# Designed miniproteins, single chains, continued (2), part 103

Each design is a single chain, and the fold is of that chain. pLDDT is the mean over its residues in the fold that is shown.

## One batch from the design tools (miniprotein)

Design m7572
Fold by ESMFold2-Fast:
Structure m7572 (fold): chain A 68 residues (1-68)
Amino acid sequence: AAVEHLREARRAVEAGADAATVEELAKAAMNAYPDPAVGRHLRRAIEAVAAGDHAAAVEHLERAIQAL
């Protein structure tokens, strides 16, 4: 389910995973439940990881989960 993939993405960010790993989990979530609002939060989370801002990435992932 999309929620499970987003929870895995959040754990990955907390464990210091790279942006590519988070992007793969985000794509799996969007394939399970395509939603523009969720997609917007996921793009922001990936950008935050790429910039090294793990706190912002976690916040955006939490917003994506809430939007599901």
Scores: mean pLDDT 79

Design m7573
Fold by ESMFold2-Fast:
Structure m7573 (fold): chain A 79 residues (1-79)
Amino acid sequence: SEEERRARRERIRQTLLKNGVPEEKVDLILEAVELYERYPDNEKIRDLIRKAFDAIQDGNLEEARKYIEEAKKVLEELE
């Protein structure tokens, strides 16, 4: 449900902030999670989101944004 999706996103946000993740990284993580949730079985989106998370973990926010942008383009072709 819409309520459950909002509650889940808020829980993820609060968990990341509590664990010391900077807000900028939290925003990228939440954007990646939303893309994955829309098409969880799409292998290309899943691969790009995994690469984005790896880049976030390495502190390479520019590379993470690039992978998220590529995933958005794949999503546009599906919709």
Scores: mean pLDDT 80

Design m7574
Fold by ESMFold2-Fast:
Structure m7574 (fold): chain A 67 residues (1-67)
Amino acid sequence: SMKEIEEKGEYARESALKAGVNDDGAERVSRATKANMYLLELKKQGVKLSTMEQLRLAFEIIEELEG
């Protein structure tokens, strides 16, 4: 679910901050975690895309959901 993806993204950010990563790095970790979860959902649906296409689509989905 969207809520689960958001919660995992926040958890990843908090974990990075606790490990001594700065705010910018923690934000990048959060976004990467969300992107990976969206890619896993696409794979579950049987979508066959190149790695580059999967990454682009995942980030576009994140932007749509956050914007």
Scores: mean pLDDT 74

Design m7575
Fold by ESMFold2-Fast:
Structure m7575 (fold): chain A 91 residues (1-91)
Amino acid sequence: TEKAQQLSEQLKGLAKTIEKELPDKKVGKQVSDLVNQAADYVEKGDYDKAIDLLNQAIDYVKKNEKDKNLRDGVIRRLEGLKKQIEAIKAA
């Protein structure tokens, strides 16, 4: 659907932003890779796998990002997009 394509592009944009903003580039790359994989599953209509990958990204940020403000900001953005995937799945 058009909404799924738009959401996939938002996920890809967030992945790029995370990789740029997180000071630990290894952490940023791993989170970015998980979010990009979630975007691919949204494009395929596999919303459950996309949600699972975003939960993995959130958990990884919780464990590996030491800056509380950056950690909380990334988690909020990931949870917001996860809710949008859940809304598309429920429609």
Scores: mean pLDDT 87

Design m7576
Fold by ESMFold2-Fast:
Structure m7576 (fold): chain A 74 residues (1-74)
Amino acid sequence: MEELARQILVALAERDLARLRELAERLFTHLKEHDPERGRGFLRLLASLSEELDAEDREAVQALIAELERGLAE
């Protein structure tokens, strides 16, 4: 979990939004089907790591978290 979250933030820092979105979407789809509780933990990790980012990157990560959280609410 931590390693994947770190990779997501690294991709964002590299401004590789396509990879960031694809990776997060794939991981979230898998977690939603197999372990939705772990999906919430994943979002918590992303939120924690986003605090280390600059405002622009943080906003992008927060938007992604909102999208993933909405998926869990389905």
Scores: mean pLDDT 71

Design m7577
Fold by ESMFold2-Fast:
Structure m7577 (fold): chain A 65 residues (1-65)
Amino acid sequence: SMALYLRIASREFGISVAELQRLVEMMRAGASREEIIDRLMTEFGLSEKDAEGLVDGLEQALAEE
């Protein structure tokens, strides 16, 4: 579920659940994978690999809704 993944990702990547929810809202509004990865790297300082891993999990959680 999305709610469970957001809690796990928040703990793993050090990003608040509220900020992750904002990214999910952008994805639902049609933001590309590339746009979300760029924001994770520029706003939160994640490496490309970590940003890709987080987005993979968000995409999987969205597909399970």
Scores: mean pLDDT 86

Design m7578
Fold by ESMFold2-Fast:
Structure m7578 (fold): chain A 73 residues (1-73)
Amino acid sequence: SELEEFREGLEKAVRMAERLAEEGRLEGVEEMARQAREAAELFAKKGGELNEEKARLLEEAARRIEEILRRAK
């Protein structure tokens, strides 16, 4: 389903953020968190059940990436 594909994409993004943090590429991790936050706002603004769920998943991904960044500092 579209929502399952979206979740899989976000999980890959979080894994990429973990690898970037391990490499000391903190600017890349920060950029990923920013992009996830911006995307969450965009999907929330669009409205509708699917877009609202995508916004929620993006907010969760952003929080996870922000936590990765916090731990790497």
Scores: mean pLDDT 88

Design m7579
Fold by ESMFold2-Fast:
Structure m7579 (fold): chain A 99 residues (1-99)
Amino acid sequence: MKEKLKLVAEILGSLLIDYIRKNTTPEEARKKSAEIVKKLKRIHDPNTTEEEIRKIVDELAKELGLSDEDVERILNAPSTLEMTRLAVELIKKREEEKK
């Protein structure tokens, strides 16, 4: 499970950085991306617990408008490619539901 949480964090972090870069100024994008990168570096620290990684995943998911159920669906995907595809589809669906 810890390995899947790390993969989901990397996927959500990458998608959030891409979203920020498209929707804000270059300077703001650099600041926000740096904060996300710091969180992603933390997940690869041997002293970081599974609970801490889950917290990072939940924080990234919240920024992307994803629910806890959406995160569970992504975690249960059988491959990194399917995790990425599902994350993109769910983010789009939540954005459309918002407006």
Scores: mean pLDDT 80

Design m7580
Fold by ESMFold2-Fast:
Structure m7580 (fold): chain A 68 residues (1-68)
Amino acid sequence: SPADRQRQQLQQTRDTVQKNRVNRNADMDAQSSRASPAEQARLQAQRDTNQANNDNVINQIDAQIQAV
């Protein structure tokens, strides 16, 4: 059905967003392992901002999946 196709596309988008977050966090972890304490603090602040943004995107996708 059209609803099943839309739900599948939304789920694929959700999976892509989550995969990108995991990869980004892995890159940040690698950077942090080589960083000074001050740089680690900056990277953590960036990670926190990125997490909040990602959570908002996932929540919007989840709401759309629920609405279909």
Scores: mean pLDDT 87

Design m7581
Fold by ESMFold2-Fast:
Structure m7581 (fold): chain A 92 residues (1-92)
Amino acid sequence: MRVIAEAVLEGISEEQAVALRILVSIELGEEVELTLEEVDGVGRATLRMEMETEGEPDEEKIRRAFERAVEKLLAQPDARLEAEPVKITVEK
């Protein structure tokens, strides 16, 4: 099954997106694919993470890993990021 986690972030850079992918991978213990898409081209981006599972995904574990990674990113002194709640979609 394919699992997609999405968050809308303001002020995120490509380097911060790479850091977020690494942090989520550490929390989950598995590799994740991350794409950063710009919505308005200036300061606003949709961060999309995709994972493929061979069984029923633990959505709560995935959500917590993503949220913790975002929290660690937001804890940086100059990271004036605004993050919306993480959305998780499971494709059959």
Scores: mean pLDDT 68

Design m7582
Fold by ESMFold2-Fast:
Structure m7582 (fold): chain A 86 residues (1-86)
Amino acid sequence: TKELEREKNKRLADQLEEPAKQGDAWATLRLGLAYEALFDLGDKSAGEKAVKAFEEAARLFEKEGNLQLAQEALKKAEELKKKLEE
């Protein structure tokens, strides 16, 4: 159900916030995905958080030399920005 999906993504975001703050690129990407899911489930504030997390994940992956994941994260940020303007 949508309620269980919201609970799952809130728990995931909560667990990922500290690793993301520590500069873990994968945790930051997953944090963005969790916020995106919360936005799709009606949490408007999560959309802006997801964009920022995806942009930060892209920077971290670029720093690591993982250009494919950096591009994927940037694409997610850009697509979500378009949704926020709709």
Scores: mean pLDDT 87

Design m7583
Fold by ESMFold2-Fast:
Structure m7583 (fold): chain A 80 residues (1-80)
Amino acid sequence: MKEYIREVVREIEEKLAEMKATADPSDPRLQAIIDGMESILELLREIEADPSLYSRQQIEDLKEAVDNLYAEGKAIQAAL
């Protein structure tokens, strides 16, 4: 579990870094997406410290939530 969470955290950190590098800092929609991704990343880091109360499915659901935010952010950028 902990190794899997660490892998998910790494993937999210890469997506977040890309979004921060490419997103218009003046667009409140893109900033809200970045804030949402950062909040989920912080939660995953807390879960990595004590994963005993969490299922693999819950971690997968959090990863999916970030993937959805990332896709939304990319769609907004493509529409600009």
Scores: mean pLDDT 82

Design m7584
Fold by ESMFold2-Fast:
Parts: sequence; C-alpha cells; structure tokens
Structure m7584 (fold): chain A 59 residues (1-59)
Amino acid sequence: MEEVERLREEARRAREVSEELKEQGKESVSSQAAGDIMEAGASASEMLARRKEEELEKK
C-alpha cells in the first residue's frame, strides 16, 4: 500500500471517531474535547498525505 493511502485511511478513521465523540459531547464536555483532538489528528494526516502526493507528482 502507498503511504498516501494509509495516511488517508487513518484520517478517515480519526474523523469518524471525532464525529462520534462530538455527539457524545452533547452530554459530556470531556468527549467534546477528545473529539477536537481527534479532528486535529485527522487534519495532520490529511496534510501529510497531500504533501507526499505532491512530491510524487513533482518527480
């Protein structure tokens, strides 16, 4: 598997977990904070995937 595909898969999983935690956050503020952290992680993985994709295109 390409590293880009792996990073995108990790981002998708983190985003789904973030959405679940945000729904729980309506009942618990701690879950809302955890959801924000997971969303930040997903964004970082997406940026890494984009950077590697650009490097491959600029070969």
Scores: mean pLDDT 73

Design m7585
Fold by ESMFold2-Fast:
Structure m7585 (fold): chain A 64 residues (1-64)
Amino acid sequence: AEQAEADALARTQAYGDENLPAIKAAFKASKEAYENTSGSLPEQLTKASEAGRDAYLAERARRA
């Protein structure tokens, strides 16, 4: 709903279009891990961080 800020962010992301898939994959995996982990908050954060990092590296490897 924040059209002006969304537009500015989209243009910034378009600037890094080649890196955008890796960032997007990391964010998605991190969010999924956070939602899928049923435990303490530190445990959820650790799982989210690890999943995001793994997804980022995997997507980068796919393109290299």
Scores: mean pLDDT 68

Design m7586
Fold by ESMFold2-Fast:
Structure m7586 (fold): chain A 90 residues (1-90)
Amino acid sequence: SYEEEIEKIYEEAKKEFKKLEKERKDLTPEEARKKVMELYDKTKKKLNEIVDKAEEEGKLTEEMLKLVQKYIEELEERTEKLLEELLKEE
């Protein structure tokens, strides 16, 4: 289902964020910020592509839209916190 695809994208993004949070100590603050922003943008694009595909098939639900919005908001908050931590290291 599209909801399962949305969940999978979000779970994969969480794993990549966790890896990046661990690896950030080996990166410059600029490199780490770039990677965090790229990961956020890439994940947001993937989530929006699932929404677009579901809409094209006439299967888009309010539940799916709420789930995507929730996950984008959670990833945005995680991104902002990481960027704030990186700023303090400069």
Scores: mean pLDDT 84

Design m7587
Fold by ESMFold2-Fast:
Structure m7587 (fold): chain A 85 residues (1-85)
Amino acid sequence: SNEEKFKKTVEEINEQIAKAKEAYEAGDLEAFLKELQKARDIASEAIKEFEADPNADQAYIDKLKQLKKDADEAIKLIEEEIKKL
C-alpha cells in the first residue's frame, strides 16, 4: 500500500539521518554530507513516485518534501563549512 511504502521510505530516510549524526559526532564532515545526500536522494525519488500515483495521499508527498527541504538546507550549510577547511 502507499501507507506501507511511505512508512518504509521515512524509516530509510531516518536511518540515513542517524548515520549522518554518527559521522557528525565523530567529526567526519565529509561522511556527514554523504549520508545527508543519501537521505535527500531517497526523499527526492519517493516524491517523484508518489506524485506519479493518482492514489497517493498529498500528506505523504508534503512530509517527504519537508524532509527533502530540511536535508537540502543542511547540505548547503555543510558544503560551505567544508570549503573553509
Scores: mean pLDDT 86

Design m7588
Fold by ESMFold2-Fast:
Structure m7588 (fold): chain A 65 residues (1-65)
Amino acid sequence: EVDEIVEEIRKLAEEVKKANPEMSKELLIDLMRHQAELRKSLLKDPEKIKKLEEKVEELIKEIES
């Protein structure tokens, strides 16, 4: 489900940042975007793909702030 994918991406980003405190925001965001693209390629439902894109973009905006 889309919400589970978003939560997995969030947790991955948090764990990677904790393990690598010097990691730049850009690298962290790139990691999250690559994970989202991989998951989107496995989804066949355009509504779910759109929802995933929107939620990941919201998560990225929170990190950019």
Scores: mean pLDDT 79

Design m7589
Fold by ESMFold2-Fast:
Structure m7589 (fold): chain A 75 residues (1-75)
Amino acid sequence: MSIEEIMAELRKIVEEAKEKIDKAKTDEEIFEIVREFEKKVRPLLDALKGDPAALKEAMALIRELGEHAAKKLEE
């Protein structure tokens, strides 16, 4: 896969995870969504280790998801 394809897949996974978090009714469901997200993005992050700029963007997207989950947990 090209770096562009990996980044597109990562963005898709982040958006799907955000949607699932928004629909979650319990803190436990949010934690399960985050765990599944981490499993899906791990191989993508490993593939990006050769590109510091893409890795930086990927890490920013992951932080954004973490902040989104934290905000939902505060509700």
Scores: mean pLDDT 82

Design m7590
Fold by ESMFold2-Fast:
Structure m7590 (fold): chain A 70 residues (1-70)
Amino acid sequence: LKELEHEGVVLDVRIAMLEGAIAFLEDLIEKNKDNPEKVAELQSEIARTRAELDELRKRHNEVEAEIKKL
């Protein structure tokens, strides 16, 4: 149980950090909308970050399900 609880906390922190990173990158796109090269770079980083966020959310749901079974 303690190991699953620790994993859950780590995942919560990482998910929050990535959500913050995406919001920050979206703000940067708005501020750099006149620079298409920079916008493309930021969009690529958002896509990569969203993919990582989806994997973390999937694992978080698995950890929560396991904790509820205990």
Scores: mean pLDDT 82

Design m7591
Fold by ESMFold2-Fast:
Structure m7591 (fold): chain A 83 residues (1-83)
Amino acid sequence: SKAAYQELIAELAKAGEIEEVKKIGEGAVKAIEEGDFSFVPVAIAAAKELAKAGKKEYAKELLERVIKASGSEEAKKLLEEIE
């Protein structure tokens, strides 16, 4: 379930396991780039937690790849909100 990945991302972020959040986000983006758009919410969840943890440039990079592969309006809005 993709919801289980989103919950895992939130718990890892709370634990300070930011490198593991990056790995899940990267895996989700690769799946999206291969045509599995069901991972778009997972990639967005990872990007949100990375931005909150101060990894804003990495979060922007993930979101740009999601937008390029899927055209996600949610990812585009989040990218515009990251300073």
Scores: mean pLDDT 86

Design m7592
Fold by ESMFold2-Fast:
Structure m7592 (fold): chain A 98 residues (1-98)
Amino acid sequence: PLSEEEVRELLEAAREQVRRLRELLEDPEATREQIREAASGVAGELAGVSRSLPELAYEMFKATLELLELIENDAPREEIREALERIEELIRRAEEIA
């Protein structure tokens, strides 16, 4: 397993990727490709966190899959924002465990 410091670093990286995606969702000029790339960044960081916190791994996997599926299906920004809020809650829970 990763050290507490390594887990904290992964959680901080995940929060930064979430912040980037949130900013793009608020930018009316942001392209679908930019949003997709940012969502992939969120997914990548959450995969690292999931590997370190098995108690939340399944929930994080499901939330990440939902986010990527919404992006692939060109879902409205509001639905993507709702999925991102669920991911933010999971990161908060992970921070409490780590």
Scores: mean pLDDT 81

Design m7593
Fold by ESMFold2-Fast:
Structure m7593 (fold): chain A 69 residues (1-69)
Amino acid sequence: MTKRLLERAKEAVEKGDYDTAILALSVVVAVDRKTNPKVAEKARQALDAITSGNKEEALKYLDEAIKAA
């Protein structure tokens, strides 16, 4: 369930648990790149934001991914 993984990733980012967020987003990118490429793109953008230390941008892309899922 892609939406549930994205919701878990968002909760993890809000808690500062970036390892859990990265794991969940990596699964979404890997699974959804063929089935829902728009969601996979937003999940990848959220991953890039997390690795860049931009929490606000990561939460923005996560919200967009959840809406698209």
Scores: mean pLDDT 81

Design m7594
Fold by ESMFold2-Fast:
Structure m7594 (fold): chain A 67 residues (1-67)
Amino acid sequence: GLDEALERLRERAGADGTVTVKEAADVISEVLGIPRKEATRYLNKVAGPDGTVTLEQARLVATILSG
């Protein structure tokens, strides 16, 4: 569920509190059953030019997509 997705996003995040769009989309897709393309689309709306999102942004996207 959502709590498992949030914990896995935390585990994938670096010391700077960022995670790649690919890693976040993989977690959201695998744990919440959201299509990877949909998760990637939402994450790309908030991603920086390096293709990363903050852990807070990834959590927000996961929460929105979970309900």
Scores: mean pLDDT 83

Design m7595
Fold by ESMFold2-Fast:
Structure m7595 (fold): chain A 78 residues (1-78)
Amino acid sequence: MEETNRRVVETLIEAGLLSARYREELLADPRLIVPALMREYQASRAQAGAAVARFIREELGLEVPESLREWDLPLVKN
């Protein structure tokens, strides 16, 4: 799970969705990923969670990390 969280953080930074300044903080506590996205984009928690879930699926080909599910992420279906 830690490895997946690290890949999620790096993917979001490279995609321009997260500032690189958050890298160290988010790698220490991946549960902060959705709050950081909300802060950067002034988006609702549901929208931030959906964006992260899409990147995990499309860029990493992996299931949504458990840390993101702890925040009551909306279920995204095709």
Scores: mean pLDDT 61

Design m7596
Fold by ESMFold2-Fast:
Structure m7596 (fold): chain A 71 residues (1-71)
Amino acid sequence: MLDKEAEKLLEQARKAIEEAKKSKDKLEAQILLGVAMVAAAVVKRIDKKYREEADELMEEADRLLEEIEKE
């Protein structure tokens, strides 16, 4: 039932990360990365079969947030 929603959230998380990488606005990038982290966290709660993929997306988003904050 929720599998389709989980797949859409994972795709939205991936797209948000890619948009954040292209953004030249620090605030916009931070918002996009926050959206990606929330979407991935929700997917982990829906179905544990997506845990590894969601964890990977959350780690990438967190790493990018740290990089932005260093500047």
Scores: mean pLDDT 80

Design m7597
Fold by ESMFold2-Fast:
Structure m7597 (fold): chain A 62 residues (1-62)
Amino acid sequence: SELEKLKELIKQSYQRYLQLYQQYLDKAQQLSSDPEKKQRLLNKAQVAKGLAQKGQEEIAKL
C-alpha cells in the first residue's frame, strides 16, 4: 500500500539521521583539542537526532 511505502521511506530517512548523529559524535570525540569545532559537531549531532526523532514520531502516528 502507499502508506506502507511512505512508512518505509520515513524509516530509511530517520535511520540515515541516526547514522549521521553517531558519525558527528565520533568526530567530536576525536577533536578534544578544538572546543569550537567540537561544539559545531555536537550541534550537528543534535540536529540529526531531532530529525530522526521526528521521523519516528511520524511513523507512530500512521
Scores: mean pLDDT 86

Design m7598
Fold by ESMFold2-Fast:
Structure m7598 (fold): chain A 77 residues (1-77)
Amino acid sequence: SLREELEELLEENIELLEELLKKVSGDMKQQLERDLERLKKARENLDSLSEVQLKVGLHDVREFLEELKELKKEIEE
């Protein structure tokens, strides 16, 4: 289901953000901490989302995952 796909993508993003937060500092750390809080709130509210909101969320979270993967490559030696 769309809800299960979004849940799995949110979990993947949260796990990657927690990994990245161990390696960053300053303004970047503050930004990623805000992003993590936002994703955790989205996960908590998942059951209240409409089908349209789930589709939009899937696209947004998928794009964010690609941005985080790119950031990980730039940070890792």
Scores: mean pLDDT 85

Design m7599
Fold by ESMFold2-Fast:
Structure m7599 (fold): chain A 91 residues (1-91)
Amino acid sequence: SMAEEEKFKKQKERLKKVLEEAKKKLEEVYTPEPERFERLKEEYLEEIKKSMPGADEELKELAAEVAALVEAMIEDGREEEVKRIVEEAIK
């Protein structure tokens, strides 16, 4: 239905804003190793494409970038900082 399409569109816009805010906040405090970041981003992008075939490519890429930043920070021992930033972005 048209109403379901409109609701889904609003949900995608909300998710995009949350992901953009999370990326901004993560990049303000952390610069990932470029080679590791690109590998993690590509891996997450493949998983996300399988899980969300109906999402826009821009949204999928943004989600993959945020996921890659989160994993890189966790691997560098900054898990508690990541949790705080993600929680702040969601509110």
Scores: mean pLDDT 82

Design m7600
Fold by ESMFold2-Fast:
Structure m7600 (fold): chain A 93 residues (1-93)
Amino acid sequence: SELVREMERRGEEMVRLMKEDKEKGYKLALEIAERLEELGRESTPGQQAELLRIAEGIRENARWALESSQEVAVEYMEGAKDAAVYGLELYAR
């Protein structure tokens, strides 16, 4: 769906920014997490719980990325990207 493609693009941008400018990468990760929480609030209870869990995971990975070497930070952000895309694939179907 278009939402999944948009999230894939934003997730890739987040990973790229984490390599080039950690502050911008972190900020984008928080924006992605907030977006998922917003979608969760307007979803079914099951979808809401899952999207909120994914949003929390993205924030945690972003926090760990800030305290990590560049290579490890990229791994955390790749995980956050994959989780966000997966969540939207289940939501948007």
Scores: mean pLDDT 83

Design m7601
Fold by ESMFold2-Fast:
Structure m7601 (fold): chain A 60 residues (1-60)
Amino acid sequence: MELLVEEKIEKIEQLWEAGKTDEAINLAVELLKEDPEVVDKLKEKLPGFPYKYIEKQASE
């Protein structure tokens, strides 16, 4: 699937709102492993997201 960074962030947001917390977090971790710069864009869209946990998982 060809997705822009913004489209991937929107998918994460949709999963988070749908209560698919684990899937949203896993997708965010994968995205951060590919490009850590996307964390700033995620924080703008999803300020309530567990970034400390996601960043730690992406750094492992």
Scores: mean pLDDT 76

Design m7602
Fold by ESMFold2-Fast:
Structure m7602 (fold): chain A 76 residues (1-76)
Amino acid sequence: MEIRFEESEQTSPRSGNRIKITNKYVDGKLVKQIIVVTHPDGDATFSVYENGRLVRQERMTNEEALKKAEEEKKRL
């Protein structure tokens, strides 16, 4: 079993939102996608997709969202 992570980050020029996407691949298949959208006010929207389906979405502080993203990366 081969696990690969791919990360990307971009900023929306219209809203100022920073979008960080972490994709988890198992044997070449995208199995999990973690999205953290950081708003200019310091809040973040944390979203988790598994096999293309949204399984979790919460609004929290940017610090909490980044911590949860790292925890999700460590899960199979």
Scores: mean pLDDT 79

Design m7603
Fold by ESMFold2-Fast:
Formats: sequence, structure tokens, C-alpha cells
Structure m7603 (fold): chain A 100 residues (1-100)
Amino acid sequence: SREELLERLKHAIEQLEKQARLAEERGEDPEIIELLKETKKLLQELMEDESASDEQLRQALNLAGAMLFTFLKYRAGLISKEEAKEEMKKRLEELKKIME
């Protein structure tokens, strides 16, 4: 349902905010922090848009999940910082496109 999608998006926003805060506390790369913050901002804007379709909400949720997963792989040492930045930038650009 739309209500379930909105609750999942709210959870994703909370996780992005938490990870950005923890990254700032650790002195993480400023570009990575900004990618997390901008993703959160766009998701908040989408949640406040009553005209947003359920498909847009579902696609945004998938991209938020991919963003968090990429960041956590980087934190686990499974991918390089440069690979993480490139993948996160790609996911953010995909999110911007679905909000059009």
C-alpha cells in the first residue's frame, strides 16, 4: 500500500540521516556525507509531494536502499572510496530523474 511505502521511505530517511551524522563524527569524506544528505533531502521532498505516484515512491525506496548498501559496503572495506562515490553519484542522479 502507499502507507507501507511511505513508512519504508521514512525509515530510509532516518537511516540516511543516522549514517550521515555518524560519518560526520568520524571525519568521513565530505563528498560522501553530502551524497547521503542530498539523497535524504530528495526523499523528504518526494514524501511531501502528494502528486508522487506509488511507482515513483517504490523506485525512490529502491534507490535509497542501493545508496545505503553501497555506503555500507564502503564502510566494510569491500569497495574503494572512489568506487563508492561513483556508484552513490549514479544512484543520486537516477533519483533526480524519477522525481521529474
Scores: mean pLDDT 89

Design m7604
Fold by ESMFold2-Fast:
Structure m7604 (fold): chain A 85 residues (1-85)
Amino acid sequence: LSGEAERLIGEAYTLAKAGEPAEKVSQLLREAARLYAESGGPEEAARLLDSVASHISTLLRRQGRTEDADKIEQSASETVEELLK
């Protein structure tokens, strides 16, 4: 991973834990995936995004934030499809 992509992933986790909107978290994950795809390729980026989004959504569901978890999973799924065209 580029250092910037890793930083964005870390920021997404921090924002999710802080209760920030799902849209803001999803934006960081999409940007991280884009940067990772540029360096490691789209399949690697898709796998990373799926893994990170699943972990964040699980965390949010455990906190009772089901709607936010659904938004993150949906955004990640759309980005994965775009990467794997």
Scores: mean pLDDT 83

Design m7605
Fold by ESMFold2-Fast:
Parts: sequence; C-alpha cells; structure tokens
Structure m7605 (fold): chain A 63 residues (1-63)
Amino acid sequence: KKKEEQQKIAREIGEKLREIGDVLQEVLDYVKAGDYEKAIEIMKESIGEKAAEILREAIEKRK
C-alpha cells in the first residue's frame, strides 16, 4: 500500500537523520571537552573529509 510505503520511507529517513544528529551531538560533546582531534576524526569517518575540514577551520578560528 502507498501509505505504508510512504510511512516506511519516512521512518528510514528519520532513522538516517537521527544517526546524523547523534554524530553531530557526539562531535559537539568532544569539542566542548577540548578533544578536537576526536571530534574531527568522527566527523571525517561518519560524514566526510570536507565536513571535517570545515570543523577544523572553525576550531582553529575560535582559538
């Protein structure tokens, strides 16, 4: 059924968004703890190199 299909897709997207949100929260926690290397590593592994570079630049600029 189309409704069931749409619900399934919405749930799957919600799961993926939750995973990304959890990763970002974890990254923020490490940044707050001063563990920048760990934060960048997680960003790189889970989201990608470009996101890690952006985070690195933001951290260095804050310093």
Scores: mean pLDDT 75

Design m7606
Fold by ESMFold2-Fast:
Structure m7606 (fold): chain A 100 residues (1-100)
Amino acid sequence: SSLSELEKRIEEAKKQSLKEQIEILQNEVMQILRVAHENNDAEVARLAAEAMALINEASKAYEAGDEKTAQEKLEEAARLILEAVRRLEEKGIKLELVPL
């Protein structure tokens, strides 16, 4: 259920402004990183950290007016986020998504 809900949130985020997409994905990544640390999952923590780095790059591109690069970096981050959540669900770990 968490993966399906996250997929829906990412899909809805794509309909929002780039600024809102950045904020949504930042919140998701922060929660995934906390859950990964609580469950001692180094691989999920690594995926979350990589996604955060991509979101930071997207934010910098957005501030520079490079909307194309910002969008591409957010799409890469979203892929890593979905992979991280999939790995957590395979272990039976539920992700409590941050309300926006």
Scores: mean pLDDT 83

Design m7607
Fold by ESMFold2-Fast:
Parts: C-alpha cells; sequence; structure tokens
Structure m7607 (fold): chain A 76 residues (1-76)
C-alpha cells in the first residue's frame, strides 16, 4: 500500500543516514560511535524486515551486506 511504501521510505532514509554516519566515524577513529550507529541501523532494519521483503527484497539484501561490512571493520 501507499502507507507501507511511505513507512519503508522513512526506514530506508534513517538506515542510510546511520550507515553514512558510521563510515564517517570509522574514518575519524571514533569506533564506539560507529558501533552505536551500526547497531541502531540494524535495529531499524530488523523492525522493518517484513516491509523490505514485501516491497524491496534487493534493497534489504544490500543493507544487510553493508551492515555486515561495517561490523567487520569495527571488530578489527
Amino acid sequence: SNEEIKELTIAEFRILSLLVEAELYIKQGKIEKAREAVEEAEKILNQNEELFKKHNPKLLQKLKEQIEKLRKEIEK
């Protein structure tokens, strides 16, 4: 529905903003802040996982891959 698409768009925007923030924190050596941003992005993604599966499963996979990549960089 149009309401579900709006909700998904807001979730996507929030997740992408947090992932950009995490990348910037990693570049600055602010590893704890980067971890917090990635964990918040993952929480939002998990809360909206069924909406992403229904409307944009390719984006869901891309976001999961980006989160895993950033987690691996943080855990070094």
Scores: mean pLDDT 89

